# Designs tried in a protein design run: designed miniproteins, single chains, continued (2). Part 78

Each design is a single chain, and the fold is of that chain. pLDDT is the mean over its residues in the fold that is shown.

## One batch from the design tools (miniprotein)

Design m6874
Fold by ESMFold2-Fast:
Structure m6874 (fold): chain A 65 residues (1-65)
Amino acid sequence: SAEELKEKGLEALEKGDLETALKYAAELGRQGHNELAHELAEKIGEKFGLSGDEVDRRTVAILLA
């Protein structure tokens, strides 16, 4: 479910795993859960000190990989 993807992303974020957290944000966006993807992306930016543009760029790169 979308909420499980968000929870897995938050778990990765708490462990300091930026790439895995971005992967779950990307998957939420791919499935059309844009609000949940945005919420996770904001938390990623806050934790790692990244701008919204930088989080978006990295998330798109993972989607295309």
Scores: mean pLDDT 81

Design m6875
Fold by ESMFold2-Fast:
Structure m6875 (fold): chain A 70 residues (1-70)
Amino acid sequence: GLLEHRDEFARYLAEKLGLPESIVRRIFDEVLREHGPYPDREALVDRLAEAAGVSKEEVEKILNEFYKKL
């Protein structure tokens, strides 16, 4: 699943959003703690959009692009 590719996913999002990989990994950890083993996509999108200072639509586009390459 997505969690098996967590390192690749964190690097991808950091690069596309211009965030440090450590910040992306921290957001993943926080979302997993709050929403359990099936992370809420909306919560993840919201946190990443806020951290990067971009729209939720931009984050969703970036996520969809990654999922197509899985």
Scores: mean pLDDT 73

Design m6876
Fold by ESMFold2-Fast:
Structure m6876 (fold): chain A 104 residues (1-104)
Amino acid sequence: VPLIQGLMYLQLGNYYLKQGKYEEAISWYEKAIKYFEEALKRGDKEAPAWLARAYYNLGIAYEKMGKKDEAIKYFKKARDIYEQLGATDFAEKVKERIKKLEEE
């Protein structure tokens, strides 16, 4: 149940992100994260990957708002989870994005 609720909120966040409504997107991503954290606590094996995706998308929303420090913070959370999962390609993609933001 928490995983499905998290996925619904993640989709709402993605919808608002596409519309350029970044504050609304952030609010829905924060709700998605809460439910993915609950799914993780219940031992849902899919929850870590979705939690990482939610943090990554939250980072994108902050980046689009020009909030560089907040974007880096959430990208680092996504990176750490992808590294823990052994998702090397996703971890490297996130690390490259962090480096580009830190170089500006």
Scores: mean pLDDT 88

Design m6877
Fold by ESMFold2-Fast:
Structure m6877 (fold): chain A 79 residues (1-79)
Amino acid sequence: SLTEEYLRKPLEEVKELYKKALEDPENREKYVEEAKKVAEEWRKLLERTMPDSPEKQALLKELDEIVKEGEEKLKEAEK
């Protein structure tokens, strides 16, 4: 299954990159750019490999929530 734990690894990578961006302001932009790249590549993978389904929608929603949460935490940290 394309929704196996191994294929969910990019979600954890995006989370980790946003965490690193929070913890290391000096390299913040680099980590944010890497997080966005991982997120975009995984979105493309889901587009190519999954039909339109509730499962696909749930994964895309989870990705969007992870990115949104990471961006919001970074915005708070800059204040």
Scores: mean pLDDT 79

Design m6878
Fold by ESMFold2-Fast:
Structure m6878 (fold): chain A 86 residues (1-86)
Amino acid sequence: MKLPEELAEEVREALREGALAAARGDFEKAIEHLERAIELARKADTELGRRVAADAEAAKELAEEGRGLEAAFLALAAVVDLEVEN
């Protein structure tokens, strides 16, 4: 049900880097990091992995719209979910 810990660490790191880039207005880097987080989270066929991937997809859409603080907030919420539940 949980992601393998190594994979979870990679997802958390990608989400944190995406959030930081989005908060700084570096939308190209934010999108790259969020795409990596989505790919990694989807590797686990788990409810938590699907939820984290969905939040990362939504954060990516916000970053594509230039909504950096909202994208950062959602990416960090996904980090918290993964840290607490995995």
Scores: mean pLDDT 85

Design m6879
Fold by ESMFold2-Fast:
Structure m6879 (fold): chain A 60 residues (1-60)
Amino acid sequence: SKLLEETRERLRSLGVPEDAIDAVVRSLESILAETGDEKLAREIADRILRQLEIRRAADA
């Protein structure tokens, strides 16, 4: 899935450990499998990424 691969790459770029990246990607995959709601999965991914970006900016 393009969404899952893009999310994995963005999390890796933010310095998230691979174990945590795998957990996030698996959660998004589960949401897609259960709901088929790509918009919901994308919104959840965006929220996680924004929270991490905010934290990174605060540490800079």
Scores: mean pLDDT 79

Design m6880
Fold by ESMFold2-Fast:
Structure m6880 (fold): chain A 59 residues (1-59)
Amino acid sequence: GPLYRARHNQYDSGPTSLPLRRGELVEVLEELNDGAWLVRSLVTGREGIVLRLALEPVA
């Protein structure tokens, strides 16, 4: 899927959330409901749910 990066540090907020470091690259796997996306970190290989507004597109 398309590549994005974390706007800010994201800390663990629940069992499905993905903690991210600011600037960490992620691949969008699926768009979910209410602005939440399933993503995979390209740094750690882990998958989880993050808010779309927490991410910036990589051109």
Scores: mean pLDDT 81

Design m6881
Fold by ESMFold2-Fast:
Structure m6881 (fold): chain A 98 residues (1-98)
Amino acid sequence: VTEEELKKRREKAELESEAYKGAGQAVDMIVEAALKGDREKIDEAANKLTELVIKYGDIGYKATKELLERAIQARPDLADIFREALKKVEENYEKKKK
């Protein structure tokens, strides 16, 4: 492999790591805010997930979708909030494809 190919692989792995870390932080913020009944903070965290899709594209979409789907399974009591966030993520991903 060329040095350029190794660099591209490393850059992709770093972007994936950043996207998953950001998505995880935003999901944790949704859980914390939902337990407190803080709708403003829930919306703020959902917006952070959509920003990851805008910034990282397909990588951001995959990370946010996977973590939100896991959150729905782990926290069925908060499933409606996670489904709403997932809908916003999907809408922003569709806009980016166009």
Scores: mean pLDDT 80

Design m6882
Fold by ESMFold2-Fast:
Structure m6882 (fold): chain A 77 residues (1-77)
Amino acid sequence: MLSKEEAERILALTEEQAAATVAYARAHWSPEAAALAEEGARLAVEAARALVEGDYEKARELFAEAQRLFAEAVAAA
């Protein structure tokens, strides 16, 4: 099972990756694609926070939604 320390590390890495992805999308993708990437990034960070809280079901659902939004962003880029 995931430790609190591992979950906190995942959160930190997710926040860094989310910020980088949003910056890239804003610079290189359409405004519509960037908006989808921003929403996906926000949900990914919320999912990682749910992992820190031990709410694995919420984390799974939020990560799935983030992944869907990111796929839509790539299609719209």
Scores: mean pLDDT 85

Design m6883
Fold by ESMFold2-Fast:
Structure m6883 (fold): chain A 64 residues (1-64)
Amino acid sequence: MVDDELLRELAELRAVQLGLPLTKEGLAEAARELARYYASLGTPVAEEIAEALERLARELEAEL
């Protein structure tokens, strides 16, 4: 499984790259976008990362 701290750092970096605010809403959007990218790569490892990022996005949205 991918480390939760690493997933959060990836979402934060992606949010900055996309010009999104570092809020729960911005991080959730960045995590979903990044999850779509990894899902498109078609490897088992990338699919696991995509699922982990999707879970992070859902967790962040649940706190809104």
Scores: mean pLDDT 79

Design m6884
Fold by ESMFold2-Fast:
Structure m6884 (fold): chain A 60 residues (1-60)
Amino acid sequence: APMLARVVRDFSSDDPRMLNLRAGDLVEVLEELPDGFWHARSLATGAEGLVPRALLEVVE
């Protein structure tokens, strides 16, 4: 099953590599990267990007 995580607080960045998210959004975790970042896809928008791990809570 895909690993899902919930965004715990709003996050926005001007870095085009970063995923912009709202608290309560669900993301699919695609890859855990070094330095506390995950590559994820937003289930609401389909957008992919990097998210700080500290903003995500894994749900099963």
Scores: mean pLDDT 80

Design m6885
Fold by ESMFold2-Fast:
Structure m6885 (fold): chain A 80 residues (1-80)
Amino acid sequence: MKVKIVLEDGTVVEVEVEEGDTVFEALDKALEAETDEKNKKQIEETKELLKELGIPENAVVHDGQVISHTDIKKLLEETK
């Protein structure tokens, strides 16, 4: 399965995940595979935003799922 992570600057990172992997496990896999320090920081920031949004640690990813930094930030602003 593949998950797309859209970083704050619009960079798209595709991650290969297994069935039953969590959202946070997908982000951790992206972080492990990434060699660009700028992209690593943006992945870490996206992970922190998901924690602030209250995504459960056991929330499972699905094939073709998109995790967008901008969309998460917008949701956080709308829930205040």
Scores: mean pLDDT 81

Design m6887
Fold by ESMFold2-Fast:
Structure m6887 (fold): chain A 79 residues (1-79)
Amino acid sequence: AWNNLGNELFKLNRLDEAVEAYKKAIELDPNDAMAWNNLGNALFKLNRLDEAVEAYKKAIELKPNFKEAADNLRLALES
């Protein structure tokens, strides 16, 4: 799955490729809150903070009880 590929690329610090893999996962399933959160994480590490914030917000909109995305959004806003 594209989300799993993104996770492996993220672990390898291949962050631009991880972003593209997560975007592909979202293209196939726009309601995948985990893929949106993972996209935010990769964007945050790339210092693309405004884009990371928007990705985390989307994850929370799709899954309001998504504590990890809410915690990550707070950290991105404090950066």
Scores: mean pLDDT 88

Design m6888
Fold by ESMFold2-Fast:
Structure m6888 (fold): chain A 66 residues (1-66)
Amino acid sequence: SAAERNERLVRAARLLADPANAGRSVAEIAREVGFRDQATFTREFTERFGVRPSDAKAYARAQAAA
């Protein structure tokens, strides 16, 4: 459902922004939250949040380096 997809995307956003996950790839995070296809994950994430998963991940790397 759309609500389940939204929850998966919200969880992915939290995981991508967490400095503890700075070493993990976008593909790994997408798989963990239940997306089989990274391209689908990237499109749905970007449409929902207006930012690419790779950009959200860049924030976590910056925080880990601080």
Scores: mean pLDDT 80

Design m6889
Fold by ESMFold2-Fast:
Structure m6889 (fold): chain A 109 residues (1-109)
Amino acid sequence: SDELADILEGMARALRRKAEEYRKLAEQGVPGAKDYADFYERLSRLLEEAAQAVKNGDLPRAVEILRKAAEESRKFAEKYKGKNPKLAEDFRVLAESLETLARRAEALA
C-alpha cells in the first residue's frame, strides 16, 4: 500500500540522518561511531529496498527484507548492549518496529 511505502521511506530518511550524525562523530574519533554509521546506512538501504518492493506489489520480498533488517538490528543491539546500552535499546526497539511492519506487509499479501 502507498501508506506502508511512505512509512518505510520516512524511516529510511530518519536512519540516513542518524548515519550522517554518527559519521561526523566517527571523524572526531568517537569510539564505535563508524560502526554505528555503517549500520544505520545499511538499514536505510534495506528500508528503501522494502519500500520499492511494496510499491512494486512484491509484498513477500518486502517481508523478507524487513525481517532481515529486524534480525540484523537485534544482533547489533546484542553486540553493543555493554558498550552503548542506550543505542542498543534503540536498535532493539527498531527491530520490534520492523517486525510489526513485516507482519503488516504479510497481512496485505
Scores: mean pLDDT 90

Design m6890
Fold by ESMFold2-Fast:
Structure m6890 (fold): chain A 73 residues (1-73)
Amino acid sequence: DKSENDLLQFDKNGYINIPEFTRDLDSPEIVELKEEIKKLYEDYKAGKITKEQFKARLNEIYDKLEEARRKRK
């Protein structure tokens, strides 16, 4: 689609890639957000939510991840 979000990367198998800047963060808040992403992806694979809903929720979680990262100065 013309309004692609290039921040959302999927593996050839449809698995979502987590940005590198979060890989070293293991605070409880970051862990919970990563688990929410996994749960959201599973719901999307199961057809429980639309791709549009998946992208909207995922973007909200990414925003929370970036905010949590900023708090760990």
Scores: mean pLDDT 63

Design m6891
Fold by ESMFold2-Fast:
Structure m6891 (fold): chain A 63 residues (1-63)
Amino acid sequence: GAEKSAEAAKEAAKKGDAAAAGTAGYQHIRLSGNEEGGRRAAQAAADGDAEAAAKYGVEGSKA
């Protein structure tokens, strides 16, 4: 479950889609329970930083 959301966030970042990267990162937090990673991913997406949004979403999977 959570791995697919993290992969989606990383793929969105490669395409430069910050909003999609942040959304996938926030979905990952709901599945893994890492609320800090999801909040940081959402904030990065709001700032237009697709790379940071995906990074925080994926790092959330590490707990």
Scores: mean pLDDT 62

Design m6892
Fold by ESMFold2-Fast:
Parts: sequence; structure tokens; C-alpha cells
Structure m6892 (fold): chain A 84 residues (1-84)
Amino acid sequence: AQTITVGESLTVPVGSKVTFSSDTNYIEIPGIISVPPGSSGSYTFTQAGDYTYYASPQKGVKGDVSGTIKVSGSGNADVTVHYA
């Protein structure tokens, strides 16, 4: 499984599972997932598109750190997005 740092660009195929984790921040995609600090959570992207995630010490707040997951093509991948 590939691990990337929050804020890096990520492209994954449709059907890919992306796991989010952070020791200090919530990682959220509005309407899709909210992962609290000290935990991990995963989402399987079944629809092509561009998805923006945000990292913030506070739940529901769009922080200064964000990244985009571009979902395109087919193939299924397992990727971790981590923010220390």
C-alpha cells in the first residue's frame, strides 16, 4: 500500500480504498468521511471525480492543510494518507 503525506497530490483508480490517519488532526472530506486524531478511517471511492480533503485540529473546520484525490480509470488501489 502507498502512503502519502497530507497535501501531496494523489491519483487513484475507481474502486480504490484510501485510508486516512493523523496523530493530531481531523482529516475530513465534507459529506463523505471524518477521521478524528489518533484514529484511522478508510473510504472506497466508487465514483470518478476530484475530492478535496482537509486537515484541522478542530472537527468541521477547513484547515490550512488540504489535498486533492483525483479518482479516474479502473484498477483498485490501497493508499494511506497520513498527517503527523
Scores: mean pLDDT 78

Design m6894
Fold by ESMFold2-Fast:
Structure m6894 (fold): chain A 99 residues (1-99)
Amino acid sequence: MSKEIRREVELSTILIAVAVAKVALERGHVDVEEFERLVKILKEQIERLKEEGYLSEEEAEELKELLDRALEAVRKGDIEKALEYLDELMEKLSRLIER
């Protein structure tokens, strides 16, 4: 697999995970503990992609900040705000995949 195809697949996998998490939050199927575990896994994947050179430092930090903001909103019970942060995260991931 080329490095470019691998980058696209890895970023698309994160995007799909975020989309699934968004639907689960909207339906009340995920609690705070489950969402915290998902955020931890996604942040570890983003850090790995940065270390492998698929993401810049700035891109990785921006994606991780959106995950942290979504988690903080979930912890406060502000599901609507959490969904807004997940939408912004999905938009940024889509832009990174398409370039």
Scores: mean pLDDT 85

Design m6895
Fold by ESMFold2-Fast:
Structure m6895 (fold): chain A 93 residues (1-93)
Amino acid sequence: SEDLKKAIELTEKAIEALKAGDVEKAKELLKEAIRYLVRASETASPEAVKLLIKAQFLLLVALSEADMGDLEGAIRSAEAARELAEEALKIQE
């Protein structure tokens, strides 16, 4: 899925922004990644949808943690979301 690949790319960029301390850029990238995950879930198999829903939840947690200044928490949540999204991509390929 192109939308899923884009969501993974945006999540990776968000993690890099968090590591650089660029909170506003990271929040923008996380919001965009969530939008692409939602789009990817609309065409996904039932097995992949379960992983994508969990990934969406973890990106929302990452966004909340970043907003609260917990950058380490935000990185962990975003990395967990990326791993679930990558697993969903492998199931679809």
Scores: mean pLDDT 89

Design m6896
Fold by ESMFold2-Fast:
Structure m6896 (fold): chain A 74 residues (1-74)
Amino acid sequence: SLEEALKHLERARKAAEEGNFTQAAMHVAKAYHTLGRLDKAHEYARKVYAAGQAGNKEEALRIVDEALEDILKE
């Protein structure tokens, strides 16, 4: 459901703020999986993980916020 997807994005954002980019990527993937969007789940999770690997917390948070906006448009 949309509500479940939004809860996963809240968890993703909190994880990214705490510097846990693996958990942030996992929760972004779960948000999209909940909506049946496996393509976007992989794409957005990969982007969050890559930003985290680069130590770029700002970019990881931007990507999570972008996923939120994308999901709200559906």
Scores: mean pLDDT 86

Design m6897
Fold by ESMFold2-Fast:
Structure m6897 (fold): chain A 79 residues (1-79)
Amino acid sequence: SKELLEEAKRLVKEALELAKENLKNAETLEEMLKAIGLMLRAIGLLFELELLEKEGLDEERLKELLEEAKRLLEEAKKL
């Protein structure tokens, strides 16, 4: 469903913005590396979601990426 795709994109973009904010406020190398790692994972997930949209929606794959997006956002909130 397009609704699940939009929700997954929303969650990944939210995680990306949180990671960017944490990178700007990072005081230690560990904090910087964690933020950069989350940003790279967010970019990768956005790329996969865009490919699914372009190639046609596989509902099972979309649900997997939605769960990855939820986990990514939870990790970003813990920074």
Scores: mean pLDDT 86

Design m6898
Fold by ESMFold2-Fast:
Structure m6898 (fold): chain A 105 residues (1-105)
Amino acid sequence: SAALEREVDEGINLIAVGVYRTAAKNTKDEEVKKLLEEIAELQEEIGRAKAEGDLKKTAELLRELAKKEEELSKVYEKNGDLDSAKNYKKISDLYLKKAKKLEEE
């Protein structure tokens, strides 16, 4: 059901927000911390836009999220953490793909 799918999406979004906030609290890298906090805030805004059915706003926020995930990837690459860099680049590409798909609806 569409209602159950929305509840599952809300749960996943809340987990993502919690994960990014916890990661931000536990990092000693101020640049990483700032990006993780900005990503958590964007995830909360995306959750609200989705709940309101605002597809245009959701797509715009997903593009901003993709940009921040790519910035985080570059910081990890600069610091020699190539595994984290690769993972965040993949996450960035997935969010950008999702934004483009919503813009085509």
Scores: mean pLDDT 84

Design m6899
Fold by ESMFold2-Fast:
Structure m6899 (fold): chain A 61 residues (1-61)
Amino acid sequence: MEKRKKAVEAVGHALRGVAALEEGNYEEAARHFRRASDLYAEIGDDELAERYRELARKLEE
């Protein structure tokens, strides 16, 4: 049950990250992608966790 809740929260943060990118708010986008990465890692989805962590890292360059 907690796994489903965290998956929904991760998707929500991923979508907010994309919206922030479209607005040119790179710091906000990186924050949302980092939170999505953390949530995916907590539920054991390591491939999505790595994907969003890499997106956040690129925005901080």
Scores: mean pLDDT 83

Design m6900
Fold by ESMFold2-Fast:
Order: C-alpha cells, then sequence, then structure tokens
Structure m6900 (fold): chain A 56 residues (1-56)
C-alpha cells in the first residue's frame, strides 16, 4: 500500500511527498504514512482507509 501511495503522489506531481511516504514506510512510521496519504488521496478515499483501520 505504501508503494501505491508513493506512486499516486508522483502521478499527482508531488515527488517530494512520494519520497517522504517511502521513507516513513521504511522507518515503520505508519502514522506518518497515513497523514501523507490524506494529502495525496481524495478525502473520500482517505476516509475509507481510516474506517478500515478503525475497524481493527
Amino acid sequence: TSRALAEAARAAGKPDLAERIEQASKDGNYEEVLKLAREVLPEEVAQQLADIIKEK
């Protein structure tokens, strides 16, 4: 998922965000990955991701 988020950031013209997502994922900092995902993904998609995490 973090790889897909990084590629989405690059597609959106935000390569700096893609690098930050990859680094946060490598560090195991998934809270940062989720925060950065909200800047790349539409709010509706980010909300669905948050709901999946909340269910666990």
Scores: mean pLDDT 69

Design m6901
Fold by ESMFold2-Fast:
Parts: C-alpha cells; structure tokens; sequence
Structure m6901 (fold): chain A 111 residues (1-111)
C-alpha cells in the first residue's frame, strides 16, 4: 500500500537526527508522490503529511520545526499535483483546501 509506505517514511523521519537524514527521507516522500497517478491517493497522502506536520509543530524542537516545514512543502507539492490531475469538483475543492492548509503551516513555522 502507498499509505503504508508513507507511514514507514514518516516513522523514519520521526527518528531522524540530522538535517541530511531529514532531506533524504523528504526526497523519498516527494519521489513517491511524483509516481502516483490516482488523485484520491495523492489527496490522502497530502492529508497524512499535514497531520504529521501539525503534530511536529507542537514541539519547541528546531529539528521538529524543520521536519514540519519539509512535510508541509511535500504536502503542498502533493496537493498541487492532485489539483492538476483532478477530474471532479470534489477533488478540486479537496486539493485547494489541502494546499491552503499547507501554506498556513508554512507561515506558522516561520513565526
């Protein structure tokens, strides 16, 4: 399952201790998103990444803040890809909502 692979990458990200490890894992997440062709799956991936980013922002750790920023960027990429591929009004609205949520988190990280 794509979602199981994303959860595995998110668990690896939770354990990451260096910026290099974070960047490598986030690259794998973005590469995975780039291979996805099912809009509903891409939207679910974006939602999972945003839930994790929001959780990480509850921490005062600079590393958790970096992880949250990178996940929000990956989620924005996923939402924008879903928007480009969307075939229904429901998919368009969901993609826009996820993109706005990601943008909101990126502003929050910079506070």
Amino acid sequence: SVLEKVEELLERLRRARTEEEIEEIVREIKDLISTLEDVDTILRVADLLLDRAEELLRSDSPMDRLKARRLAEAALYAAMKALEMAETLEQILRAIALALRAIGLLFEVDL
Scores: mean pLDDT 90

Design m6902
Fold by ESMFold2-Fast:
Structure m6902 (fold): chain A 64 residues (1-64)
Amino acid sequence: MTDKEVDVGVARLLIGVGNLLLSKGYAEEAAELYRRAIEIAEEAGDKETVELARENLAKAEAAA
């Protein structure tokens, strides 16, 4: 497994935790996790995970 594959896994985990926080009304905290997921996914070069995190960030920002 490459370092980039591990980073993508971490970014996806952060998106999952962010979704859980957003479902509980913690929109600001969810946004922070999505921003971190975007940074990690961008460093890993995974455009699909970046797009997913950006979509979730937009939802959190709309709910904040």
Scores: mean pLDDT 82

Design m6903
Fold by ESMFold2-Fast:
Structure m6903 (fold): chain A 77 residues (1-77)
Amino acid sequence: MDAFLQASGKATAEYLKLFAQNAIEAMRKNPEKAKEYVEQVENLVKAAQPIGDKSPLAKKAAEEALEAVRKEYEEIQ
């Protein structure tokens, strides 16, 4: 159980980071769709919440992903 949770937490953290990074790049290329990309990251973070509740690594990655995407949205306006 613990090994599965640790592996799932790490995989979730890496996936959230990569997804947020791709969303930020997409927002920069298509500012008109920026809100849609923010919503995609928010939906992914919600879907990952059960793993985040049990993995501090995944929880931190989710918080950082949301912060990064929302900050980029504010900056590209």
Scores: mean pLDDT 81

Design m6904
Fold by ESMFold2-Fast:
Formats: C-alpha cells, structure tokens, sequence
Structure m6904 (fold): chain A 76 residues (1-76)
C-alpha cells in the first residue's frame, strides 16, 4: 500500500475502534486501536517531515489512551 493508503487505513481502524467502544464492545475497540497503532508506528520511519512525524507521535499517544480506556472498561 502507498503511504497515503496506510494513513487512511489507520484512520478507518481508529474510527472503527471508537465506534466499537461507544457500542460497549471493548474487546473489538482494543483490537481496532492496536491495528491502527501498528500502522502509524510502521509509517513513522517513512516520514521525512519532522512536523508530520511529531503529529503522528501525538496520534500514537491518542490511540494508546483509547486502548487504555477500553482495557479499564473490561476490568469493570
């Protein structure tokens, strides 16, 4: 896949994870967030623009927070 296709796929997976979270399907939310996280982490070395790289690092932090929130819900 192109870099643009990978970014789009990560965005789609993040949205699917958020929808699963809102539906109370925390296991699916975790899986989707982890898949999105993997793609974003994989593409960071391909990014030559430091500003874009920093933006993607913030996205990684956001996805990790989503995973943590979903895991907390599963503990309840």
Amino acid sequence: MSLEEKLKKADELYKEGAEAFHAGDYETAIKKFEEALKIVEEIIPEIKDPEVQEGLKKVIEEIKKGIEAAKEKLKE
Scores: mean pLDDT 82

Design m6905
Fold by ESMFold2-Fast:
Structure m6905 (fold): chain A 82 residues (1-82)
Amino acid sequence: MTVAEAEPKFAAAGMFSGAAVGSDVIPTSRPGGTGQPAALPDLTAYLADNADADVAGLMDFLIEEAKVPQEIADAIARALEA
């Protein structure tokens, strides 16, 4: 799957500016827990520059450049594989 093919899932997770939040929202914190919510990166610029990137390239971006916690990156990867 390319990053462009995954765009609707990221929009549903609220990772784009002005995106609608759908039922398939990717969690940014522990369910009902006391954890701090993680800020999701705005993927609009990444998709504009890297529309042909695969999921592995997206995971590298999320972890290394956007500094997304590993658990959030893993949740995104699982949502893309489902």
Scores: mean pLDDT 54

Design m6906
Fold by ESMFold2-Fast:
Structure m6906 (fold): chain A 66 residues (1-66)
Amino acid sequence: SAEERRRRVAEAYRDALNIIEELKKQGKTVEEAREAARAHLREKYPDLPDELIDRIVDGAIAEVEA
């Protein structure tokens, strides 16, 4: 359902934020953090399309870099 999709997207976004923040603390580049977050989300949320995962990861990076 659309409601379940929205919940899953919110969970994926929080996971992406956590991964990116942790890798940034470890001195990883934005590109390394992006790829790690994308790989993790694709494995944990195989039901989400790749384009949506990319949007979630980019949004999380923008929030962490703000």
Scores: mean pLDDT 86

Design m6907
Fold by ESMFold2-Fast:
Structure m6907 (fold): chain A 60 residues (1-60)
Amino acid sequence: TSAAESARAAAERGDAEGAGAAGVIAGHQNKNTELAQKAAEAARRGDAEGAAEYAELAGS
């Protein structure tokens, strides 16, 4: 899904909140609640790269 690509683009610009939001969308679209939660948790701690990685896993 394009949500994983959006999460990566957000992480490349240092936007942890944007990466987390896209990661939650990717997780929900693929019915992976655990990855959605991990992306949100990474974003809360300011880890944009981690949030994007969880989004990419959810989209795979």
Scores: mean pLDDT 79

Design m6908
Fold by ESMFold2-Fast:
Structure m6908 (fold): chain A 61 residues (1-61)
Amino acid sequence: MRQAILEGLRVAAEVNGYLAETLKAAEAGDPAAQAQLDQRVATLQRAAETGKEASRELAKE
């Protein structure tokens, strides 16, 4: 059980680093970077949705 939580935190940290660089490129007007941002946001949203099952009192879209 503990390992699964640790993996989630690790993935979030790795995605955050890449997301920051992609965001900077998108602000510079790179359409490919803008598309990558959308994909990364979707990945983070899915990870958050898995966590929602542990927090059933919080129901959001």
Scores: mean pLDDT 62

Design m6909
Fold by ESMFold2-Fast:
Structure m6909 (fold): chain A 62 residues (1-62)
Amino acid sequence: NAMEEKAIEKAIDTAIDSLEDIAGVTLSEEQRKEWREKMRKVVENGRATVAELHAQAAALAA
């Protein structure tokens, strides 16, 4: 879902901006790219895990 992917990308960018503000640092473009990639992998892995857990829970409830 294209809208879902865009929402995730925006959320990641917002999180990086918040991290800069809270930590009082400015990340380089290269560092931002690395963080973006790491966060994206975490989100993708989390989504796969949630889908699997949901399927298992549904099977147990049936």
Scores: mean pLDDT 73

